# Designs tried in a protein design run: designed miniproteins, single chains, continued (4). Part 17

Each design is a single chain, and the fold is of that chain. pLDDT is the mean over its residues in the fold that is shown.

## One batch from the design tools (miniprotein)

Design m12597
Fold by ESMFold2-Fast:
Structure m12597 (fold): chain A 77 residues (1-77)
Amino acid sequence: MKEDIEKAKKAFEEGKYDEALSYINEAVLKDPNNAEALITLAELFKKRGDTGAAKQAARHALKVDPNNEKAKKLLEE
């Protein structure tokens, strides 16, 4: 779980968005209520220009962690 999130973040920083998406999808499959994984997924979709998918992931993250400022900002658009 944590390893998948860390690998996703590293791939994201390196511009390897398809690899990052693969790792973060594995993390979400293992724990669909992991707010960190959902936020990472939302930020990745936003960087790819998929605003709809980003908002869905951010909304799910906010349902799991209602005080999450990153999730709130992703929904402010």
Scores: mean pLDDT 80

Design m12598
Fold by ESMFold2-Fast:
Structure m12598 (fold): chain A 62 residues (1-62)
Amino acid sequence: GEEAIRELAERLGVSEEGVRTVLELIRSGKMSLDTAAALISSQTGVPAEEVRRLLSEALERL
């Protein structure tokens, strides 16, 4: 739920609203997990592979 969004935002150094938007786009099929990971990686400096793993874990916990 909401806790997973907050935790992911803190770990990536991004806003909770940004995380929520990205997860909704992935869940609706409008954005691939790989595309989302690449975008967040470019904004945060976190490796895309790590972002992809964290996004995947958050999606399973929602």
Scores: mean pLDDT 81

Design m12599
Fold by ESMFold2-Fast:
Structure m12599 (fold): chain A 71 residues (1-71)
Amino acid sequence: KLEEIEEEAIEELRRAAEAGASEEELAKIVREAAKKIFEVLNSPNRKDAVKATAAILRLIGEQVELLLARK
């Protein structure tokens, strides 16, 4: 389920950030989540495709917010 992939990835990002993960490590978490989301896109209807795209954008936003919070 797409929502589960997004929620798991956000949890991983937050946990990694708390542990002092590098920008590179946070980017890897987003890339792995994006791969899973792209797999969901193989036979989605348009609504699912839009949700998947929005989820990827939210993950990128979370990564950026976590990096900005370090400054």
Scores: mean pLDDT 76

Design m12600
Fold by ESMFold2-Fast:
Structure m12600 (fold): chain A 72 residues (1-72)
Amino acid sequence: SLVEEIKKLTEKILKDPNDQKTIEKLAKTLAELKKKDPAAFEKEATRVFSSLKGTPAEEPFKKALIKAMKDF
């Protein structure tokens, strides 16, 4: 499921917060979830932001999510 993929990608980023490719993939997967299930998107996005808060991935993820949302 998209939710399980988001959890897996978030765990990878926590192990390597400079992995820009994984950050971009997480953002695109969340944008896909928003199209299919907006309620699940809100829940998972909140979880991801909480997990990445204070890490080097926080700002790159925010930028990637904004870009991915514009593509959908």
Scores: mean pLDDT 85

Design m12601
Fold by ESMFold2-Fast:
Structure m12601 (fold): chain A 62 residues (1-62)
Amino acid sequence: MLSPEQREAAFRAVKEALLKRGFSEEEAERMARNAVDALDALGLGHLDPEGAARAALQLSGL
């Protein structure tokens, strides 16, 4: 499982990418949470914060 710090870093990176793609604040936050939860559920918590963010973005099709 991702540490709280890894989840925060991945969440911020995914949310930023979604906002840049024109999603609303509320939609970007919801989608980023779902992507990070999916990453955690897949057991990819061994990744560093940057790796976790990249994996979460990839799971979101980004």
Scores: mean pLDDT 71

Design m12602
Fold by ESMFold2-Fast:
Structure m12602 (fold): chain A 62 residues (1-62)
Amino acid sequence: PELHYIGAIATDADPAAARAAALAAAREQVKSLGLEPVGETVLVLPAGDQYVALVGVRARAA
């Protein structure tokens, strides 16, 4: 089966909020494409006075 990689980015002053926003966006995209998630990777980095969350979801056709 073909694997797809869906990414999302979010920024926030709160690292937990940045992470949650990026995860929600990536998961919504996976659902909108009719794919089934098989794994998630999350990276949260400080960027000045903000935090950037980078999310990657590995997904397959259902």
Scores: mean pLDDT 85

Design m12603
Fold by ESMFold2-Fast:
Structure m12603 (fold): chain A 68 residues (1-68)
Amino acid sequence: MKPTLAEKLLEVAEWAVENPDIPLDEVIERIRQALKEEVPDFDSLFSDEELRRMVRAIIRYLEEKKAA
């Protein structure tokens, strides 16, 4: 099956939640690479700050789900 962009982002976020010792910047770089593969020129659509905010939101969502 072809993974969706959402699935790719979720995989990276889950990896980050499972490995809390990994710097957020490394997680963001992996997500940036995944986005670049699926959305050419995404750099013109999202700033570093917007991407960082999105990554934090996804990690928070997964942490909340894990705590419940």
Scores: mean pLDDT 71

Design m12604
Fold by ESMFold2-Fast:
Structure m12604 (fold): chain A 71 residues (1-71)
Amino acid sequence: LTPAEVEAREAADFTARVDALIEELKKYGEEHPEKKEQIERDIEQVRADVAAGNPLAAELRAAVTLSLLKS
């Protein structure tokens, strides 16, 4: 594997993990309508982090949000 291939795979893996976390947040919002508005705002922030080129920050934000919701 070339370094470029590793970087492309890592970027794809980050995108897949963030998308999976967003999907889990959406499902949780559907199960808990009282938190849906807050969850939608959090998803918007996660997408903004991705758009800003910070996929690690996006992943951490989504994971922390899910953890807090499940606490």
Scores: mean pLDDT 78

Design m12605
Fold by ESMFold2-Fast:
Structure m12605 (fold): chain A 78 residues (1-78)
Amino acid sequence: MTQADAQELLEELSKTTLEELRKRIEELLKEGIISEEEAKELLEGLEKIKELPEEEKKQQIRLILGLLEHKREVFEKK
């Protein structure tokens, strides 16, 4: 594997993660776990993340993923 191949894989992972987060946000909204206002804010955040430096992008993705998982767990724990 070349260095260029490794960078392309990282870019694909970033794209896939953003798409996955978008789907999770839509799912949580549909389930009533988050409000329409929260969903809009998160989706707008994802678009802004695309333009961030790579280190900030990774941090923001991790924070959003953690937030979504936490909200889902709290809601499912009836």
Scores: mean pLDDT 72

Design m12606
Fold by ESMFold2-Fast:
Structure m12606 (fold): chain A 89 residues (1-89)
Amino acid sequence: MREKVEELLKKAKEAAEAGDTKKAVELAAEAADLAIESGDIELLEETLKKVMEIARIMEKSGKATPEEVAKLVATILRLIGAIEDLRLA
C-alpha cells in the first residue's frame, strides 16, 4: 500500500504543478482513501503532509476552482480525523 500511495501523491503533485487541478485533487483523494484503509498512522501523517504541499502548489497557481478547493479541504479533514481515531485507539 505505501508504494501505491506514494506513487499517487507524486502524480498528484505533478498534476498540480502542471495546472491540472482536477486531476491533482482526484489523485490526492485516491491516495488519502488508500492511506486511511491501511490504518498506518505514519503513512497517514506522510500523506497529510504531501496533500497539504499539493494544496499550497494549487493556491500559488490560482487555477483551482472553489469546488476543487472544497474537495481538497475535505480530503485533508478526513486524513486528520483518521489520524486522531488511530491515536485514540
Scores: mean pLDDT 85

Design m12607
Fold by ESMFold2-Fast:
Structure m12607 (fold): chain A 60 residues (1-60)
Amino acid sequence: MTIEEKILEIGTRLFERGFTGNEYVIALEVAKEELKKNPDMSVDEVLEIAVEKTEEELKK
């Protein structure tokens, strides 16, 4: 699976978890950064990191 394919799957799962609009975009950018650092991480691992970081740093 390519990094691009992983990002697409993460995007779908973020939407399923209720991330929409600006929160969705920010979480995807976090996921892209994490995958650039550790491209061998699974979709689920990156998703959990992206969710946690987005909620902590960007929650309203």
Scores: mean pLDDT 77

Design m12608
Fold by ESMFold2-Fast:
Structure m12608 (fold): chain A 86 residues (1-86)
Amino acid sequence: SEVARGLLEAEIPHLQQLLEERKAALGPEHPDVAVSLNELADTYRTLGRDDEALPLYQQALEIRKKALGPEHPDTLKTRREVELLK
């Protein structure tokens, strides 16, 4: 729907700001930064902007691999998201 698309597009600058604030406060490799990257990537993906979503999922995956390990459920979920967009 046009309304839903507009609402998702309006979320992008707010999600980008939250991502940068979390990086500044917690460091770029913190698990909460991976959450913000995933939220922004999910929004781009829902809008069909897969080329913009993919690098964000890849960044979230690398953070989650390092922070949680490669076999953690959250890491595996993000890996699946990356594989689906390749």
Scores: mean pLDDT 89

Design m12609
Fold by ESMFold2-Fast:
Parts: structure tokens; sequence; C-alpha cells
Structure m12609 (fold): chain A 84 residues (1-84)
């Protein structure tokens, strides 16, 4: 997916020390993955969670906010899948 590709690019940029571009790329991944994750797409939840982790590691988002958002998305995705 597009979000997965953006997460991979953000990780590579971070490894290269390009933290500003890594954060921007991870923010774009969050924007793309968040609506899909909230609708129960587990692959989108994975991309969303990883993008939030990258942003937290770079100091662009508070760690507790990243964890909270990821846990909420996972809970919503699981509930949506179980109700099918």
Amino acid sequence: SEAEKLVEEAEKLKEEGNNEEAAKTAEEAVKIAEPEARRGDLEAVKAYTRALEILSELGAIEPIEAVGRAMRALAEAVDAELEK
C-alpha cells in the first residue's frame, strides 16, 4: 500500500540522518493510513502504528499520544473484524 511504502521511505531517511524529511514522510503515512485503520484494515493499522513510532522516535509526537492512537486503532479494527 502507499502508506507501507511511505513508512519504508521514512525509515530509510531516518537511518541516513535526514530526520526532517523522515518526519514529514511519516506524517504523510499517518494521514493515509489513519482512515483505513479506523475502518478495520489490519494492514493499515500496522503501517499507522509504525509511522507513529517513527514520529515518536524523532520527537515529532509525544510517546504516550503515539501509543494511545495505535491502541485505539487496533481495538477498533479488531471490533470491526469480529462483527463480520
Scores: mean pLDDT 81

Design m12610
Fold by ESMFold2-Fast:
Structure m12610 (fold): chain A 96 residues (1-96)
Amino acid sequence: AEEFEKKAKEAEKKGKYGEAARYYALAGRELYLEGKYEEAAELFERAAEILEEKVGNLLGAASLYEAAAEAYEKAGKKERAEELRERAEKLRKEAE
């Protein structure tokens, strides 16, 4: 996860936001597989924010907010998970 987070930060500094989001999502996936659900959720959420705010990829952002929500739910953060599911649904409707 640390190597992908480093690559994500370097890509973000260079304005390569799509690449940064991809690396944050890969880091999140590695942490999720290790059972580090809250840390995984934070990285999926960061990737989703970049896709929404910097790239304008609303469907990609929605998918990553759903991944973050699942990870937060496994971490016992049900209210945060529900907020992100609502945000994902809103983005899917905006993409129509």
Scores: mean pLDDT 88

Design m12611
Fold by ESMFold2-Fast:
Structure m12611 (fold): chain A 63 residues (1-63)
Amino acid sequence: MTKDPELRELLLREIEESMEMIKYAVELVIDPENEEAREKLEEEAREAQRLAAEREALLAERA
């Protein structure tokens, strides 16, 4: 784990979002017509993408 508390927080949030995505992806495998699970998976995917972009921006600023 990094000594940078801001980067550490972002990494932990990315891990948490990845776990939520897996949860909803499993629900969609069980019931592919589950609209709620699909919407939640898409929402989590967008959030994960935003967090990844935020982390990349932070790393670039500290390069």
Scores: mean pLDDT 79

Design m12613
Fold by ESMFold2-Fast:
Structure m12613 (fold): chain A 80 residues (1-80)
Amino acid sequence: SKEELEKEIEKLEEERRELTERAKELNDDDAIQAVKAAGELLREAREYLEKGDVEKAKELIERAQRLLESARKLLEAKEK
């Protein structure tokens, strides 16, 4: 539903903020690019959701989630 997708966007926006700080602290350019791209996808997802395009918003949310997962794995590998 639209309400569920809105909550998912908010959760991913918070995760992105945390990962952005870590990526900058560790100077990981690949992670920085991934979280930046995820941020752009989440912004677009919110715009499509506001326009009523739930399917497009869901697709963008899933793509953003994959980028944030990738960034997290890069940062975890660098901290070990």
Scores: mean pLDDT 85

Design m12614
Fold by ESMFold2-Fast:
Structure m12614 (fold): chain A 86 residues (1-86)
Amino acid sequence: MKVIITFKNLDEEQIKEIQNLAKSYREKGYDVKLEIDGSTVTLTIEGLSVPEAIGYVLRAIGYELDGAEVKIEFKGDTVNITITFP
């Protein structure tokens, strides 16, 4: 499976945390792409199992409980997650 996570309205510290997360996943052998556009970061992870992809969905729900707007869309073998911080 492929997971695409789009983070919106990030501060500088949040961007650094996502960059460190992407680096960690690359070091573990995952195929990870990171794109930064101002306060928006898109993280793409390929080669995930179904349980691993579900783990990302559950984490995104955690962000919604903390006041972020979360949208999740399943299309075939791809999960699109959009997280917008207040």
Scores: mean pLDDT 79

Design m12615
Fold by ESMFold2-Fast:
Structure m12615 (fold): chain A 105 residues (1-105)
Amino acid sequence: AAEAEAIEAAERKLRGIIAIRSTYVAARQAGLAPAELAALLEATGRRQVAEGLLDPELAERLVRVALEDEAALIEIMDIIGRSPDRADLPAIAAAVEAKLREAVA
């Protein structure tokens, strides 16, 4: 069903976004130097693309936001956490993409 396919697509996308954010938090807590942090996030983004979770443009935007705008990254995670209902996942994914476009504009 189209609705189920949209939910599954949104779930994959959000999983990729969460993986990049989790890597960012872990790297910051470990005290990685800026160059090492950037390299790790770029590698993590490429892995999410290789696994079919994110498109390359979305992965690049998210890595940029994580490195340049931590406040926007926090807002993105707040958007993801707004609803436990799987039916809301497509709307949540769309809101995250809109925030990413705003943050890098």
Scores: mean pLDDT 83

Design m12616
Fold by ESMFold2-Fast:
Structure m12616 (fold): chain A 72 residues (1-72)
Amino acid sequence: MATSRLVGQVLRLVAEALRHPEYAEKLIEAAKAMLRGDFEKARQILEEVLAESTDPELQAVVRGALEELDKL
C-alpha cells in the first residue's frame, strides 16, 4: 500500500533528523505535513533540504520521500 510506504518514509525522515540537528526542524515539519496529507507543503520543505544538504545519505532519504509523494 502507498500509505505503508509513506509511513516508512516518515520514519526515515525522523531518523535523519536525529543525525542532522541543523535540518531536524525542517525534516520533522515535512514528516508532520506528510502525516496530515499536506503533500504539497511536505514536497516544498523536502526540496529545500535537498538543495541545502551536501550529505549523500540524507539526500537519498529525501529523494525517496519525494518519489513516494509523487506516487500519491
Scores: mean pLDDT 80

Design m12617
Fold by ESMFold2-Fast:
Structure m12617 (fold): chain A 72 residues (1-72)
Amino acid sequence: SFEEFKKYAEEVIKEIDSLTPEEVAKRMKELRDKALQVIKEHPEKRDEVMKILSEVVRIGNKKIEEYKAKKA
């Protein structure tokens, strides 16, 4: 549901500092799959879902890039 998607997105953002780069990538894939499911069930929520997804993906990608940069 849309509410479950929102809750999951919030949990990912809260936990992101404790996640490994691989875990961040997995969580982003799961979030994208959940987003597609919500859009199929509630097409009217597409814009809101995409806005949330884009924000989490932006934060996650920045975290992965930081880990890559630290590798020298």
Scores: mean pLDDT 78

Design m12618
Fold by ESMFold2-Fast:
Structure m12618 (fold): chain A 68 residues (1-68)
Amino acid sequence: MIKKYEEKIAEDPNDINALVQLGLLYEEEGKLEEAKEYFKKALEIAEEQNDEAMKKMAKNAIEEIEEK
């Protein structure tokens, strides 16, 4: 499934949902550092788009990983 979302990001680098899904998939695999990188990427794109809801979602995901 990871490849599918990587392809979505290649087509649309502002696809925050695809970035979040990649973060969740890496977290499920226990690759917390890679998961954090994808969530941070989603946060950067959300900030570029001034999307407050997506910024909050990405920040919460990063904090959840850091809590572990």
Scores: mean pLDDT 77

Design m12620
Fold by ESMFold2-Fast:
Structure m12620 (fold): chain A 90 residues (1-90)
Amino acid sequence: KEEVAALLKEAEEAYAAGDYERAAELLEEAFRLAGEAAGAPVFYEAGEKAKEALLALAAGDEAKAEALNQEAMAILASDPEALAKAVEAA
């Protein structure tokens, strides 16, 4: 899963540079590809929440970002089989 790894690396670099909007776009794409590879729609839902969390962080709303990040984690945790498959594919 070279594409997912590359997108996650670019998202990390954008985040480190303070470009949370770009990091959000890259993270959403990474979750989309992971969901496609795992065949699990939970990754699309988690990716959308993670994107919203980074956009909230870019706007300076840390509380909203934390809440959205927790929602994304809960969505991923709701389907352990899909999460395990995506981790293996990544």
Scores: mean pLDDT 73

Design m12621
Fold by ESMFold2-Fast:
Parts: structure tokens; sequence; C-alpha cells
Structure m12621 (fold): chain A 65 residues (1-65)
């Protein structure tokens, strides 16, 4: 649901701000999965693109350790 998406995004942001990239990545991946399940898909495309960018950035930060 949209409420679950918002909760996942808020949890990811809190983890990101705490420097916990692994936890942030898990929550962004959850948010991305929820967003991909939303209908109609065209309305979710900008959010999906943003979440894919955040997932990739978290992965880069983890890999750079």
Amino acid sequence: SADELVAAMNAAQAAWEAGDWETALEHYRRALDIARGLSPPEHAQPLIADLETLVAEAERRIAAR
C-alpha cells in the first residue's frame, strides 16, 4: 500500500542519515518493490527511477568501504 511505501521510505531515510547504508539499502529495496507493484505503472515511474538511484547510491557507498 501507499502507507507501507511511505513507511519504508521514512525508515530508509532515517538509516541513511545515521550512516547505516546496509539498513537504508534494505528499506529502499522494499520501497522499490512496493512502488513497482503500484497501479497504474506510469504514475509510479518517476518514484521508481528515484528509488533505483537511491538503491544504486547505497550500494556504491557500501562497496567503497
Scores: mean pLDDT 82

Design m12622
Fold by ESMFold2-Fast:
Structure m12622 (fold): chain A 91 residues (1-91)
Amino acid sequence: STIAEAGRLVGSADPAKQLEGLRLLEAALPSLEPSDIPAALETIEKGIGSADREVQELSLQNLQMLMTLAPPSEIPTVIGLILRAIGELLD
């Protein structure tokens, strides 16, 4: 799937592949199913953790778009997953 491919690319050590994966995720966000939200957030988390500034900034842009495009009923789930990801990064 597009989401799985984006996650694979963003998980790479190559910033060019990370950017490719984030652009792929960005294109998929408007048609994202609620069941894909956890995988999309995991991909965004990986990008935020990148050493590359452009990858970090595009990841934050994708996070903002996800929060804007997610159905109102899914916003608590998105927030919960973000808080969990932040908690794991701080451990």
Scores: mean pLDDT 78

Design m12623
Fold by ESMFold2-Fast:
Structure m12623 (fold): chain A 55 residues (1-55)
Amino acid sequence: LSDEQKRQIIRAVNEAQERIDAGADPEKVLEELRKKLIELGLSEAVADAVVRSVA
């Protein structure tokens, strides 16, 4: 992964956590995060592991 892709992944994870902390629906936020991580080039298994770390 490029440095830019790594920064985008970190940003997406942080934004998801902030949204959950603000009272957003965790299931919906985590589903959107998973999809975005796959779009950024992560495998499904790695994306699932990242989402699990946030939940």
Scores: mean pLDDT 80

Design m12624
Fold by ESMFold2-Fast:
Structure m12624 (fold): chain A 65 residues (1-65)
Amino acid sequence: SIEEVQKLIDTAESYLKQGNLQKALEKLVEAMRIMAKENIFDKKLLSRIEKLSREIFEQSKKTKL
């Protein structure tokens, strides 16, 4: 459901703020899988996923490669 995807994205954002890149990525991947499986095309959710993916990538470059 859209609500499940929103909760997973919120959880991913929380882990990212804590510096837990691994768990942030895991929750983000789970959200994307649900969206794909349920054919959810929510523009705001997709934008949040793209932003989080970019932030996770940038932080991984600064800490360990």
Scores: mean pLDDT 80

Design m12625
Fold by ESMFold2-Fast:
Structure m12625 (fold): chain A 71 residues (1-71)
Amino acid sequence: SAPELLTKLEELAKEMLAVQEKMRAGEIPEDQAYREMLELLKEIREIAAKLTELGHSDEVKRILESYGLTP
């Protein structure tokens, strides 16, 4: 459902920030952070595309922009 996808999109955006913070803190190596961020970005794009097709493009843009991600 659209509400579940919107919740998942926001969770993935939060995970992107968490990975970046862990990398900056030296908690995970850069190569691991890069792999994790690529996987998260792939999932974000897939969910964003599906939500856009369902007519929720404004909500997608709002969520992504609030986390500093490209809509």
Scores: mean pLDDT 83

Design m12626
Fold by ESMFold2-Fast:
Structure m12626 (fold): chain A 55 residues (1-55)
Amino acid sequence: MYKRLEVVKEEIREEYLKAAKNKEGLPELTAEERLEEVSEEEFNKLLEEAKKKYL
């Protein structure tokens, strides 16, 4: 599901922006749950890329 991976990345990005305000950083945990539809290895790569854009 590579095409859906891009959609997940966008969702994670939005959650990161909102979670950053709370200081908890829970989006990483939520993202891991959605990993069921995406390979953990691929998801981690996108997560790392998205996180680097903000921090």
Scores: mean pLDDT 54

Design m12628
Fold by ESMFold2-Fast:
Structure m12628 (fold): chain A 65 residues (1-65)
Amino acid sequence: DERWARLDTAVAEGNYEEALKLLEELVKEHPDFAPLWRQLAVMAEKAGKTELAKKYREKADELIK
């Protein structure tokens, strides 16, 4: 899965904007997979998008109910 490998590379390079885009593509295919929403929240925080990170965390929390 090229997107997972590219995500790992983007994170390792500190390219959080690219990591966020890749995670957004992955979550569209797996919208009920809570770990993807948690990773989206972490990457959004790293990219300086605090409100977006909060929304992604809330979505992840809803999915574990």
Scores: mean pLDDT 80

Design m12629
Fold by ESMFold2-Fast:
Structure m12629 (fold): chain A 65 residues (1-65)
Amino acid sequence: SSEAEAAYREGIRLLREGRYEEAIEHFKQAIKLDPNYNSAWNTLASLLEALGRDEEAADYYKKIK
């Protein structure tokens, strides 16, 4: 949906600005709006792992997928 795309694009903008917590929330929102949004899944997983939040990334992925 256009709403999922908007959430994802805002997440990318926040990520580029170093606003990681806000970026994570926008990527989560994009996935909630469109669970098949592959780019949002990949970007969120990579970001959480890059931040050392490996257990959260794994748990979140399992619960949503």
Scores: mean pLDDT 82

Design m12630
Fold by ESMFold2-Fast:
Structure m12630 (fold): chain A 60 residues (1-60)
Amino acid sequence: SADHERILAAAEAAESKAAAGAAAGEAYRMGVITRDQLQAVLAAPTAEEARRIAVEAIRA
């Protein structure tokens, strides 16, 4: 869907933990990812790791 593509693009473009968390939060609210996947993004130690986890979760 257009929303799924938009959220995935936002996650792929995330250059901060806050941006990755925002993309993952929206994906969670839309039912695209699980609560556990959202928590994994928020717990990531770096922006790069948060972005990676968010992208992988949204693509699944």
Scores: mean pLDDT 85

Design m12631
Fold by ESMFold2-Fast:
Structure m12631 (fold): chain A 64 residues (1-64)
Amino acid sequence: RREREEELARIAKEQLEKELGDREVAEEVMRRALEAAENSHSDDERGDLMTPVNRLVSEAVEKQ
């Protein structure tokens, strides 16, 4: 599971890098979003970890 989550996060990061054009900014945005989602999902360790990742991807596409 952690590998799948990490792989998805890596894909999201790469997409953010291309969309934002700034690798450092994309990495910080992704990390902050994941940390915020993790704090929100502290009650459900194995819950929908895909939710924060999907939100990151969708938000990146929407904002561009």
Scores: mean pLDDT 60

Design m12632
Fold by ESMFold2-Fast:
Structure m12632 (fold): chain A 103 residues (1-103)
Amino acid sequence: DEAARAAALAKAREIFDRYIADRKANVPNFDEKHLERLEKALEAGLRDIEAGLFGGSLLTPEGVLLSLALSPDPAALQLVRDFAEEYAKEHGLKLEIHEFLLT
């Protein structure tokens, strides 16, 4: 479902934006350069999906989550878990987040 995919991708962006805002508010001297790199990676993935360029693993919201899961920041992994739980609840799926992080 193209509409469901678009909604899920928009939600992923919203959750990521909230994560960045939280980091800026609550973590002094956080690595903005690292977070900027994560932002650009997420934006590039979302742009490719919007343009119909489904290269690699960025075919679904799961591909966006995978990009975040590759971050060395443990807070980014928590963001991935939170998003995956929300996505599973909305789509009536029993999602084992652990399987996304077995890499």
Scores: mean pLDDT 53

Design m12633
Fold by ESMFold2-Fast:
Structure m12633 (fold): chain A 59 residues (1-59)
Amino acid sequence: KLEEYAQEIIDARINGDTKKIRELEEKVEKEFSPEERAALWGRVLDEIRRNAKALAEKS
């Protein structure tokens, strides 16, 4: 499911794990279409921005 990969990528991004992100990119390329990948990366970036804002609010 696209959302599963998005969540894993978000976690890897937050942890700064570039190697993990590359592994997930390979899986996404194999399982999703180019248009789905574009939507996935858009969601990941937007979610990271929102998470940063939410964390700032809670802290």
Scores: mean pLDDT 74

Design m12634
Fold by ESMFold2-Fast:
Structure m12634 (fold): chain A 69 residues (1-69)
Amino acid sequence: MFVELSEEQRKKIAESMKENLEKTLSEKELNEEQKELVEEEEFRIEALENGDIEALIEYYKEKAKKKEE
């Protein structure tokens, strides 16, 4: 659960994710599936940096419903 994450913890996680994303983007030839994962990770990083946890939860709920259908 991410509801109890402090602002400091959220920003630290976002920073780590940003570094991993930078490494992935440095590699040539991302396929369509990898591009989708990169976009999702960018959204997650932004939400964590801004403390917009509700938007993050809603996004993952939408993704889960779409995957089920």
Scores: mean pLDDT 67

